# Designed miniproteins, single chains, continued (4): the designs that were tried, part 115

Each design is a single chain, and the fold is of that chain. pLDDT is the mean over its residues in the fold that is shown.

## One batch from the design tools (miniprotein)

Design m15971
Fold by ESMFold2-Fast:
Structure m15971 (fold): chain A 87 residues (1-87)
Amino acid sequence: ELEKLKEELEELLREFEERAEKVKTPEELTELVREFLKKADEIIEKIEEIDPEEAKKLKRELAVRITAIALRAIGRLIDAELAERRA
């Protein structure tokens, strides 16, 4: 059960990263991050009921990984916007 929840969380992160690479606007990125955080929090809450220490570790891991993915997407969107404004 705990392992299954951790696998669901990793799958959710994989989907988030793939979709973040394909978003075309800041609004799409904001909505994607909001939906991802909601789903991730639900999985983490279930893990916390089973193993609070593991949930605490995963929350820290998620914060780092989500931030890295989001920053990469933000950089890409800024570059795309600047390119369009120059055209």
Scores: mean pLDDT 82

Design m15972
Fold by ESMFold2-Fast:
Structure m15972 (fold): chain A 97 residues (1-97)
Amino acid sequence: MELEREVEEAERELRRRVEEAGDARARELGERVRERLREVEKKPERAAEIGGLAAAVAASVEGLPEEEAERIGRNAARLAEEALREAEAGRLKRPLP
């Protein structure tokens, strides 16, 4: 539940930034991120990869250099991996069934 909540928050922030960009390219990127976030529902193990991609897309839309966008993506992926790892270890409010 916590991991899904964090992914949803990241999606909301990304969607807001993409919408503020106000062009067709930004909307296309937002749709791609939304599609990949749906994969978390089927394969939670991909949450880290999807989170990293979402952060990288957000940074790119804001006009950040590609290197910095990739760094942000890696940091987001690391946080998602930590959240998933803690969920599996049962450190979150509810352990995995």
Scores: mean pLDDT 55

Design m15973
Fold by ESMFold2-Fast:
Structure m15973 (fold): chain A 100 residues (1-100)
Amino acid sequence: SEEDREYVVQQLEGIKESVGKYLSKYEELLPIKEEYEAEVNKIIEKIKAGMPISEAKEEFKELVKKTTKKAKELVPEESKEIEEIENAIIEGLDYLEELV
């Protein structure tokens, strides 16, 4: 439904801001932040254009996994915190699929 799409977009924008804020803590992660935010914006635009929510969630999960892998390579000392953030986001996205 339209309300379900608006809700999912709002949740993804919130995740985008939270992850973007984390990536801004480390200068080494700024290039990853720019790529991540650009790709999230593309997924949000696809949702607004009528992409199935299930497909958009899978694309977002893959983007998160790709982003966290790159982040762990650049700041390996933060790997545990990055993995905890990844797991929390993936769990949240799986929960959103059950609501739609």
Scores: mean pLDDT 81

Design m15974
Fold by ESMFold2-Fast:
Structure m15974 (fold): chain A 58 residues (1-58)
Amino acid sequence: MELEKAEEHERRALEAYAAGDGPAFGQHIKEAIREYEKAGQPEKVAELKKKFALPDDF
């Protein structure tokens, strides 16, 4: 399911962020946002962009 994939990538992004792994964070956060968009979760997409100071066109 799209939500399960989005949540998995969000979790991996958070783990990478905590570890200071920029490349892994970038990969997983981008995939999490894409999967949340597919799941129809625009509020979650906005939350992640705000939380990590990502640009709106990310």
Scores: mean pLDDT 79

Design m15975
Fold by ESMFold2-Fast:
Structure m15975 (fold): chain A 58 residues (1-58)
Amino acid sequence: MKDSFKDHLKELKDPEVLEIDGKKYLVSPENYLKYLTELQHAKDKKKLIEEYKKLLEK
């Protein structure tokens, strides 16, 4: 997708299921996209996953 217009259309109405190490978490579409975006740009993807896992478990 070329532009972020669809990102603005994706609202909190439909929570996304984020799966980390076989555990499923309900997150907003915005948080799901933030996670994916940060994961793509992360120098250390394992560290990013671990930090999100801590936030979701806590």
Scores: mean pLDDT 66

Design m15976
Fold by ESMFold2-Fast:
Structure m15976 (fold): chain A 73 residues (1-73)
Amino acid sequence: DRLQKLKDTLLSRGNASQSELDSLKTADELLDFHTRRTAEELRRELLRRGHSEEEAEQVAEDLIRTLRDRRES
């Protein structure tokens, strides 16, 4: 199940709670949520580690593009 696999991934990374995931009903909603949440968490983590805002933004943008490309495939 694609939706279950995506939910498991979000839970394992600590990027979402079970109740948040239970509110999402379609693969597209889950993929959009996953993309946004993962990019936000990555951006925060990079800033926490002392990377510049420009570096964090570039990496987050690259991640969003990669995840969206996977969705379109």
Scores: mean pLDDT 70

Design m15977
Fold by ESMFold2-Fast:
Structure m15977 (fold): chain A 72 residues (1-72)
Amino acid sequence: MTPEERVKKLLEEAIKAMEDAVAAGASPEQVRQILQQGLLKLLIEGNFYGVPLSVLQKYAEEALKKGEELLA
């Protein structure tokens, strides 16, 4: 698995965790906490694996957009 594939998997896991939480009736605050934790993990691990900042920013923006969509 490439470093980019690992970071993409973390993005997919964060999105799934937010979707599962919403489906389970989680509060908007709980969904925001899942998003925040997922973003921190993605940025920390992505940086550790040497993924370019531009790629990490793109994935972070995708996670933020999905979180905003789920909280709408």
Scores: mean pLDDT 83

Design m15978
Fold by ESMFold2-Fast:
Structure m15978 (fold): chain A 72 residues (1-72)
Amino acid sequence: AAEEAAASSRAGADKLLAKGEELWAKGQADPRYYPHAFAYFQQAADMYRAAGDEEKAREAEAKAQEAQAAMA
């Protein structure tokens, strides 16, 4: 069902968001991790948006922007 597919996509996005947060924490000690955190946050945002979870998509997008700013 469509709702089952959306739930699966959201679960996948949750895992990507968690990986991004893990890499973001490592980035605070080693900035070389920030590009990886950025990539995972962008993927999470795209998957949340595809699943119709606009709130989580905005959260992941904001975290991606923070990671990008930390690289500048």
Scores: mean pLDDT 81

Design m15979
Fold by ESMFold2-Fast:
Structure m15979 (fold): chain A 61 residues (1-61)
Amino acid sequence: SLEDIIEYLSLSFGISREKAEEVVENVIRKGEKLSAETVARMLGVSKERAQGIRDGLLKHS
């Protein structure tokens, strides 16, 4: 579920639930068009970590 994904991101990457919700909403809205650089900016993480987050969300879409 979306809640499980939000909780996973919050706990696994040390981000707030609000930030995790923003990432999930953007992935759903933009799909593969959402770049790892955009995710990195939203979460304040490295591009490499953001790529992992993005790829994980797309696998559950």
Scores: mean pLDDT 71

Design m15980
Fold by ESMFold2-Fast:
Structure m15980 (fold): chain A 60 residues (1-60)
Amino acid sequence: AADARAEETVERFRELGDKYAEQAKAATPDPVKAEQEAQASRDFWEKLGEAIAEVERWVA
């Protein structure tokens, strides 16, 4: 079902968000900026995943 595929897409983008948040923290020596960059990365990937999942529900 299209909904099942959309759910899988959201899950995959959450995993990417976590991965890139970890990398942002490792690359950012300022701990305050590291937390902000990590949160911004997670927010970005979550929104992107939701947007793509919505498109997949309409196209598939």
Scores: mean pLDDT 78

Design m15981
Fold by ESMFold2-Fast:
Structure m15981 (fold): chain A 72 residues (1-72)
Amino acid sequence: MNAVAHALLPGVSPEEAQRIADEAKAATPGVVDARVLPTDRPGSVVVVIEAETEEAAQRARDRALELHRRHL
């Protein structure tokens, strides 16, 4: 069963969040998909990361949060 992790990204557009998601996926082996979903908070999106293992999902989530901090 694939593992899923969520990264909340405030202050970025869905397009910027997708770039962050794509970069985190490219940097993390075992990630299957990374999708940007809207939230009920204006100006915030969530990245949903699906990976083959919990470790891969967690690493990709942590990478997305790091990239987001650099983007701000």
Scores: mean pLDDT 81

Design m15982
Fold by ESMFold2-Fast:
Structure m15982 (fold): chain A 61 residues (1-61)
Amino acid sequence: SIQELAQTALTDPDLEKRLEAVKQIAETAPKSEAKTVLRYISEHDPHEEVRELAKKLLEEM
């Protein structure tokens, strides 16, 4: 579910799992929900790599 992907992207301690969740949100979530989550992640994830991926995917929407 989108809620499970968002929870993983926002809270999983594993960087690779958060990156995969971010990609899946961009691919499968409704645009409005994806934009909200990706914008938050682009501003708040502790790792720059995750923030930059979320920003890039948001810009492609």
Scores: mean pLDDT 86

Design m15983
Fold by ESMFold2-Fast:
Structure m15983 (fold): chain A 61 residues (1-61)
Amino acid sequence: SLLSKLTKEQRQEVFDLLISLGFTPEQAERALVRLHLGLPMPGLSPEQEALVRAKIEELAK
């Protein structure tokens, strides 16, 4: 839901974070679609999920 407030540039920052966490471009794109729909992302640890969530919240303020 917060992801829907992000600009294209801010969404790219979240994508880049997912790549840095070991996701392929295809996995990162799928994860962004799932985040936008409010669905859980498979393959994230609790620490990685917290990091992605914190990034989205920071960008959406």
Scores: mean pLDDT 77

Design m15984
Fold by ESMFold2-Fast:
Structure m15984 (fold): chain A 64 residues (1-64)
Amino acid sequence: MPTSLPDFPGELGSRARSLEKQGDEAKANGDLKKASELYRQAGELYDQIGATSRAQALYQKADE
């Protein structure tokens, strides 16, 4: 399928990092469901920019 250009890789990486940090904070607060959702979102963005190992680590955190 033809796909439109995504956001710039630097922008996606910054957003992924922000979501990962928010996930860590949610986990520290005991909000495991919120942390899981944030880690999955961060993982999807890392995967999109080719940071596959980091994406896998975040999916693993999301799975608990």
Scores: mean pLDDT 75

Design m15985
Fold by ESMFold2-Fast:
Structure m15985 (fold): chain A 71 residues (1-71)
Amino acid sequence: MKLVITTADGRVYTGEEAKRFLIEKLGLSEEQADQVLAAVSANPLLARIAVYELNKLAKEKGIDATFSAVP
């Protein structure tokens, strides 16, 4: 699976742009962002858990973005 990030302004971030969003907008370290992307790529269950935690973190930080995992 791959991480897809959709913001309120309709922008969509994938791949390297998604990693950059995790670091610059969510405030994750590069190591934390790499761990999240590895979890999303590992299997569907880990992807679901990672996406749930990212959506929760974004809501807690007031970031208007939706995180999803796609095949």
Scores: mean pLDDT 85

Design m15986
Fold by ESMFold2-Fast:
Structure m15986 (fold): chain A 86 residues (1-86)
Amino acid sequence: SEVDKEGLNTAETVRSLAEELRKAIAEGADPQTLSRLIVAARLGLIAAEYVLSKSKNPEVQKLLKEAIEEARRAIDEGEAALDAMS
């Protein structure tokens, strides 16, 4: 269904945002860059949680839950990196 396609696209987008944030942390990006990427990852997380609440497909639910968990970990790592730079 179109809803399932949107769920898959959302999971992929959120995973990409988490990967971009983790890459920025690994490369020692400045605090402003890390802050922007954390905000983007948080917005993606909110969108993924909303789509998950509407999904009835177990495969799509699994991918969204995995993307949500990955984004939460990336955000936590990003916040820890910002704290270490202060």
Scores: mean pLDDT 89

Design m15987
Fold by ESMFold2-Fast:
Structure m15987 (fold): chain A 65 residues (1-65)
Amino acid sequence: MIDEMSNEVIEMSALIQLKGAKKVVYEGDTITVYVDAKSKEEQEEMKKRAEEFEKLTGLKVEIVY
């Protein structure tokens, strides 16, 4: 669970956990992840990583392709 982390630290953690992300934006309780994944395999892998990150942090993750 993330307690009192700055937006910058949260975004950095998301970039490390969500490999393949181009950009991460943290607003409120939601992390928006911008990804250049064009194949189904890359999209499925990113979705799995996002679900794991949601479980670890309690934050919502939205993926934008």
Scores: mean pLDDT 73

Design m15988
Fold by ESMFold2-Fast:
Structure m15988 (fold): chain A 77 residues (1-77)
Amino acid sequence: SRENLDHELEALIKRIRALIAAHADNPAAVARLEAIIADIRAVLNDKSLSEDELEARYAALVAEFNAVMAELAAAEA
């Protein structure tokens, strides 16, 4: 449902904020993570999206977050 997906998006923001705090010394990572939060907020504010469109946006945002996590891991190597 829309309500469940909105809650999952809000939970994702909380997880991203915790990661920003953990990487406060990496401004490039913080900027990337803040951009994902902005994208999540745009989805949350768009009440015209169908449930299928919302699920697709959620999946894309999770994939983008995972890509940033992978880039952070690669930078540590």
Scores: mean pLDDT 83

Design m15989
Fold by ESMFold2-Fast:
Structure m15989 (fold): chain A 71 residues (1-71)
Amino acid sequence: LDKELAEKAKKEKVLIGVFPDVEAALEEIEKELKEAGKEMRILERTEDKVVIEASEHEITKEKVTIEILKG
């Protein structure tokens, strides 16, 4: 399972982070992405988990999924 997810993550670029405060982490990431001119969409937002989709490449429109988990 983990090996298949890791291979898939290399292709789809899934990033997972664990933070003590998911709302503060979300605000920081959102600010950085906006300053970089990247598109961002929130796919899921709960108290313990936030999933964000961001466009990493403007030309190819490749998307990166960022998961923020409460630690």
Scores: mean pLDDT 68

Design m15990
Fold by ESMFold2-Fast:
Structure m15990 (fold): chain A 66 residues (1-66)
Amino acid sequence: PVFTPAELQAILRILEEIARAAREVEAAGRELSAAEEAALAERLLARARAILAELGVSDALLDRLL
């Protein structure tokens, strides 16, 4: 297995946040500006780090995924 149970839980929670963001983009009913895209990316990265910290998973997981 490539991931520990805690890492898999973190990945699943991060995917849930990404799916939520995708629904928000669709609900906006318009194209996002570059500034809005940057803000969304920063928000998602901050949420990912918070999830990792909550589950005791190293930020090094992001390097393995990105």
Scores: mean pLDDT 79

Design m15991
Fold by ESMFold2-Fast:
Structure m15991 (fold): chain A 75 residues (1-75)
Amino acid sequence: MSDEELVQQVQELIEQVKKSKDPFEAMELLKQAQALIDQISDEEKKAQLRDQLEDAGGTIEISPELLAAQIAEQA
């Protein structure tokens, strides 16, 4: 899969996150988008997509357990 194809798929997933009314569905879409972003070799496109994903993710209520798990993985 090329970087252009990855960018397109990530943008489609971000749109689905913004349209989703189910926070669990939105979180699954965010995880899929993050996995695709990690496959992009272009650092600038990667950073732009991460910013867009963070903006979309701001509409989701994340449980304290999931937030704690994410913090633990970064330690």
Scores: mean pLDDT 71

Design m15992
Fold by ESMFold2-Fast:
Structure m15992 (fold): chain A 66 residues (1-66)
Amino acid sequence: SEAEKEAELLGKEYAERLKKRLLENGLKDAEVTYEVEGEKVTITGVAGGKKITVTLSLEELQELLS
């Protein structure tokens, strides 16, 4: 669907921005992945032996990337 395509694009953009911020803060082994499920995106970041997972709606991604 169109919403799933938008979620894929915004999820990728958010993951890339997060990875860049982590690397700029000295976390050289930072890896960020994303998974789209309908209109929700689950983003998983791993850096410095720590893991964080956040689930964002399409609306939340639009707000954060605006």
Scores: mean pLDDT 83

Design m15993
Fold by ESMFold2-Fast:
Structure m15993 (fold): chain A 70 residues (1-70)
Amino acid sequence: SPLDAALAALGTQGFNDFIRRFSERAGEAEKEARAKGLSGQEIIDKVTEVMVEVGRETRAELAAQEAALR
């Protein structure tokens, strides 16, 4: 159905947006953490915070887009 096709396309877009945003923001966070002389554990913590935040944002956007199709 047109709805099923649209939902599948949104899912693919949402995943691609998540990976792109995470890669860009995680790289920036790592660079900033290294510049501040943070430990490897602290860098992992910062990158993990970025993953959680980007996941939250991407899931919220996807949910809103899916709701708009209903």
Scores: mean pLDDT 88

Design m15994
Fold by ESMFold2-Fast:
Structure m15994 (fold): chain A 106 residues (1-106)
Amino acid sequence: SIEVLLSQLEVLIQELKQDPEASSLLIDTLKSLKSTLENLKVALAANDEETIFSSLNTIHQLTKTIITLSKTDSSPLKTRIINLAIDVDIFAGVIALKLAVEKVTA
């Protein structure tokens, strides 16, 4: 669920803020991902198709950036960051697929 992903992103962002070696760019990108997921949640409730598609595209781009930024880090948080980014991208992909099916059956 989107609420679980939002909760996991918030916990991870707070943990990264406690790490003095954590990349500010990585933290800011995770914050952008959280904000985009919050916008997606609102758009889904409003059935705002244009905002849904825009948010899904932004999520895909942000998750790719997060994975790339995390690849060279050897810390235990690296695995959690990459796994959460993958989970968010899978969630966005499932929504995109459901919307594509609706267009074919309409």
Scores: mean pLDDT 84

Design m15995
Fold by ESMFold2-Fast:
Structure m15995 (fold): chain A 94 residues (1-94)
Amino acid sequence: SVKKDIESVNKMAENLVKLSKELADPSLSDFEKDIIDGMARMMIAVSKIFIKNTEDKKVIQHAAESFRKAAEQSVDPEISKLLEEVAKLAEEKA
């Protein structure tokens, strides 16, 4: 359903912003940073697959806006860049 798809987009965007903030923690070991980076990259991949498989225009427009906002809220430059790529993918499909 459109409602469930919007909820999925919101969850993906929120989780990526959260991971960007966790990755900025200077107390983390290199091992912990690698795990968080891996989790963020997996979530980006899942987000891209979701957008590619979504045909509903309202969900696609919401994804474009949500991932643009997430990119602005992200505190990690690499995660921000990857979020911008997800937003552009949704914008191009809209």
Scores: mean pLDDT 89

Design m15996
Fold by ESMFold2-Fast:
Structure m15996 (fold): chain A 80 residues (1-80)
Amino acid sequence: SLEDPEKLARENALDLVLEGKAKVPITGGLAGRVNREIARIAQALGLPVPEIKYGSSGRDAAAALRAAGVTREDVEAALQ
């Protein structure tokens, strides 16, 4: 693949948390990686980690972080 799978997962997690959208369908192994990145964002910001159901796309977890008022600036600082 021309893209790093971890980078792709991080970019999709960011898009879901900040915009409520994803660049590609989030299924299979990508769903697991995206869910881990969402949990990492929550932990880095000192927020409760949202409930992530096994096999989910992470959409509900990302929506919970958006509802908590997470901003692009917060996430960019936290993921360094």
Scores: mean pLDDT 71

Design m15997
Fold by ESMFold2-Fast:
Structure m15997 (fold): chain A 85 residues (1-85)
Amino acid sequence: ARLVVSARFATAELARQAEEALRKFGKETGLIRDVRASGTVVLVTIEAESKEEAQETARKVVELLRELGATNVEVFDIPLKELLP
């Protein structure tokens, strides 16, 4: 199962700080496949063997993003790997 979490921040600097924090979280836990920041937006790609595991990981990522100051957070279910950049 694959989910993408999109978070928006007030500034590009905050988005970059969030990207760095999430990359550290991903290295420590192995739960995150990719993290990208573009302007004020951060995209986190989660890949897990089950939909339930992906949703639990997404919940933790959403909580961390909100703690880091995200103003808007959305979760997307992506059906095809080919659609990811």
Scores: mean pLDDT 78

Design m15998
Fold by ESMFold2-Fast:
Structure m15998 (fold): chain A 91 residues (1-91)
Amino acid sequence: MSKKEFLDLINEVLAKFNFPKVNSLEELESIVIPAIENSKDPSKTAREFLSELKKKLEEKGISWPDIKESDEELFNKLKEVVLKLEEIANK
């Protein structure tokens, strides 16, 4: 999977939550994390976002190990964002 294909998938998830489109994974952290934290229910929004992301990956037949093997830098950046979202979801 290319970085562009992954960004297109992420932007499909973002559109469902009325979040701004991102052009990089760095923008995902700098824009999306604050948007979720400032939502009416940050824990619920983070959980729903993670669920939708997982659903989109499963629908395309993409697993986390597949991302790691194809682009380790992409995997590591995405892992950091997911861990931050999981922390918000558990509060």
Scores: mean pLDDT 77

Design m15999
Fold by ESMFold2-Fast:
Structure m15999 (fold): chain A 57 residues (1-57)
Amino acid sequence: SSGVLSDPQKGKQAIREQGLRSSVDQVRQFRDNALKVGDKDTAEVLDAVAAELEAAS
């Protein structure tokens, strides 16, 4: 997204990129932590990343 520096999708993209560079177990840990604090949006992104990492393995 050129010319747009602040938006929710940029945050989600950063979380996804960080997750994809992590292990499945680490991503699941982050997901569980997000669920504990009620951050369902982050938890959904991390859950998708964990599934993608499992499929790639």
Scores: mean pLDDT 74

Design m16000
Fold by ESMFold2-Fast:
Structure m16000 (fold): chain A 67 residues (1-67)
Amino acid sequence: MEEEIKKLRDEALKLAETQLPAAVPIVRAYLDAIEKYPNIADDIIKFLERLNPEVAEIAKKIYELLK
């Protein structure tokens, strides 16, 4: 489970680095927030959808693994 979450985080960050390099710190912070505070994950995912829908889709997969 931890290895799966790490792979998904790495995928999301790689995507952000290639498509939105200036947003990498924000994406990292939101992914960390989903893992630390899963009770607000839906709100964070909505924010990521506005930034990049593909990154948000990976964040949804991370959240499903935390259930």
Scores: mean pLDDT 80

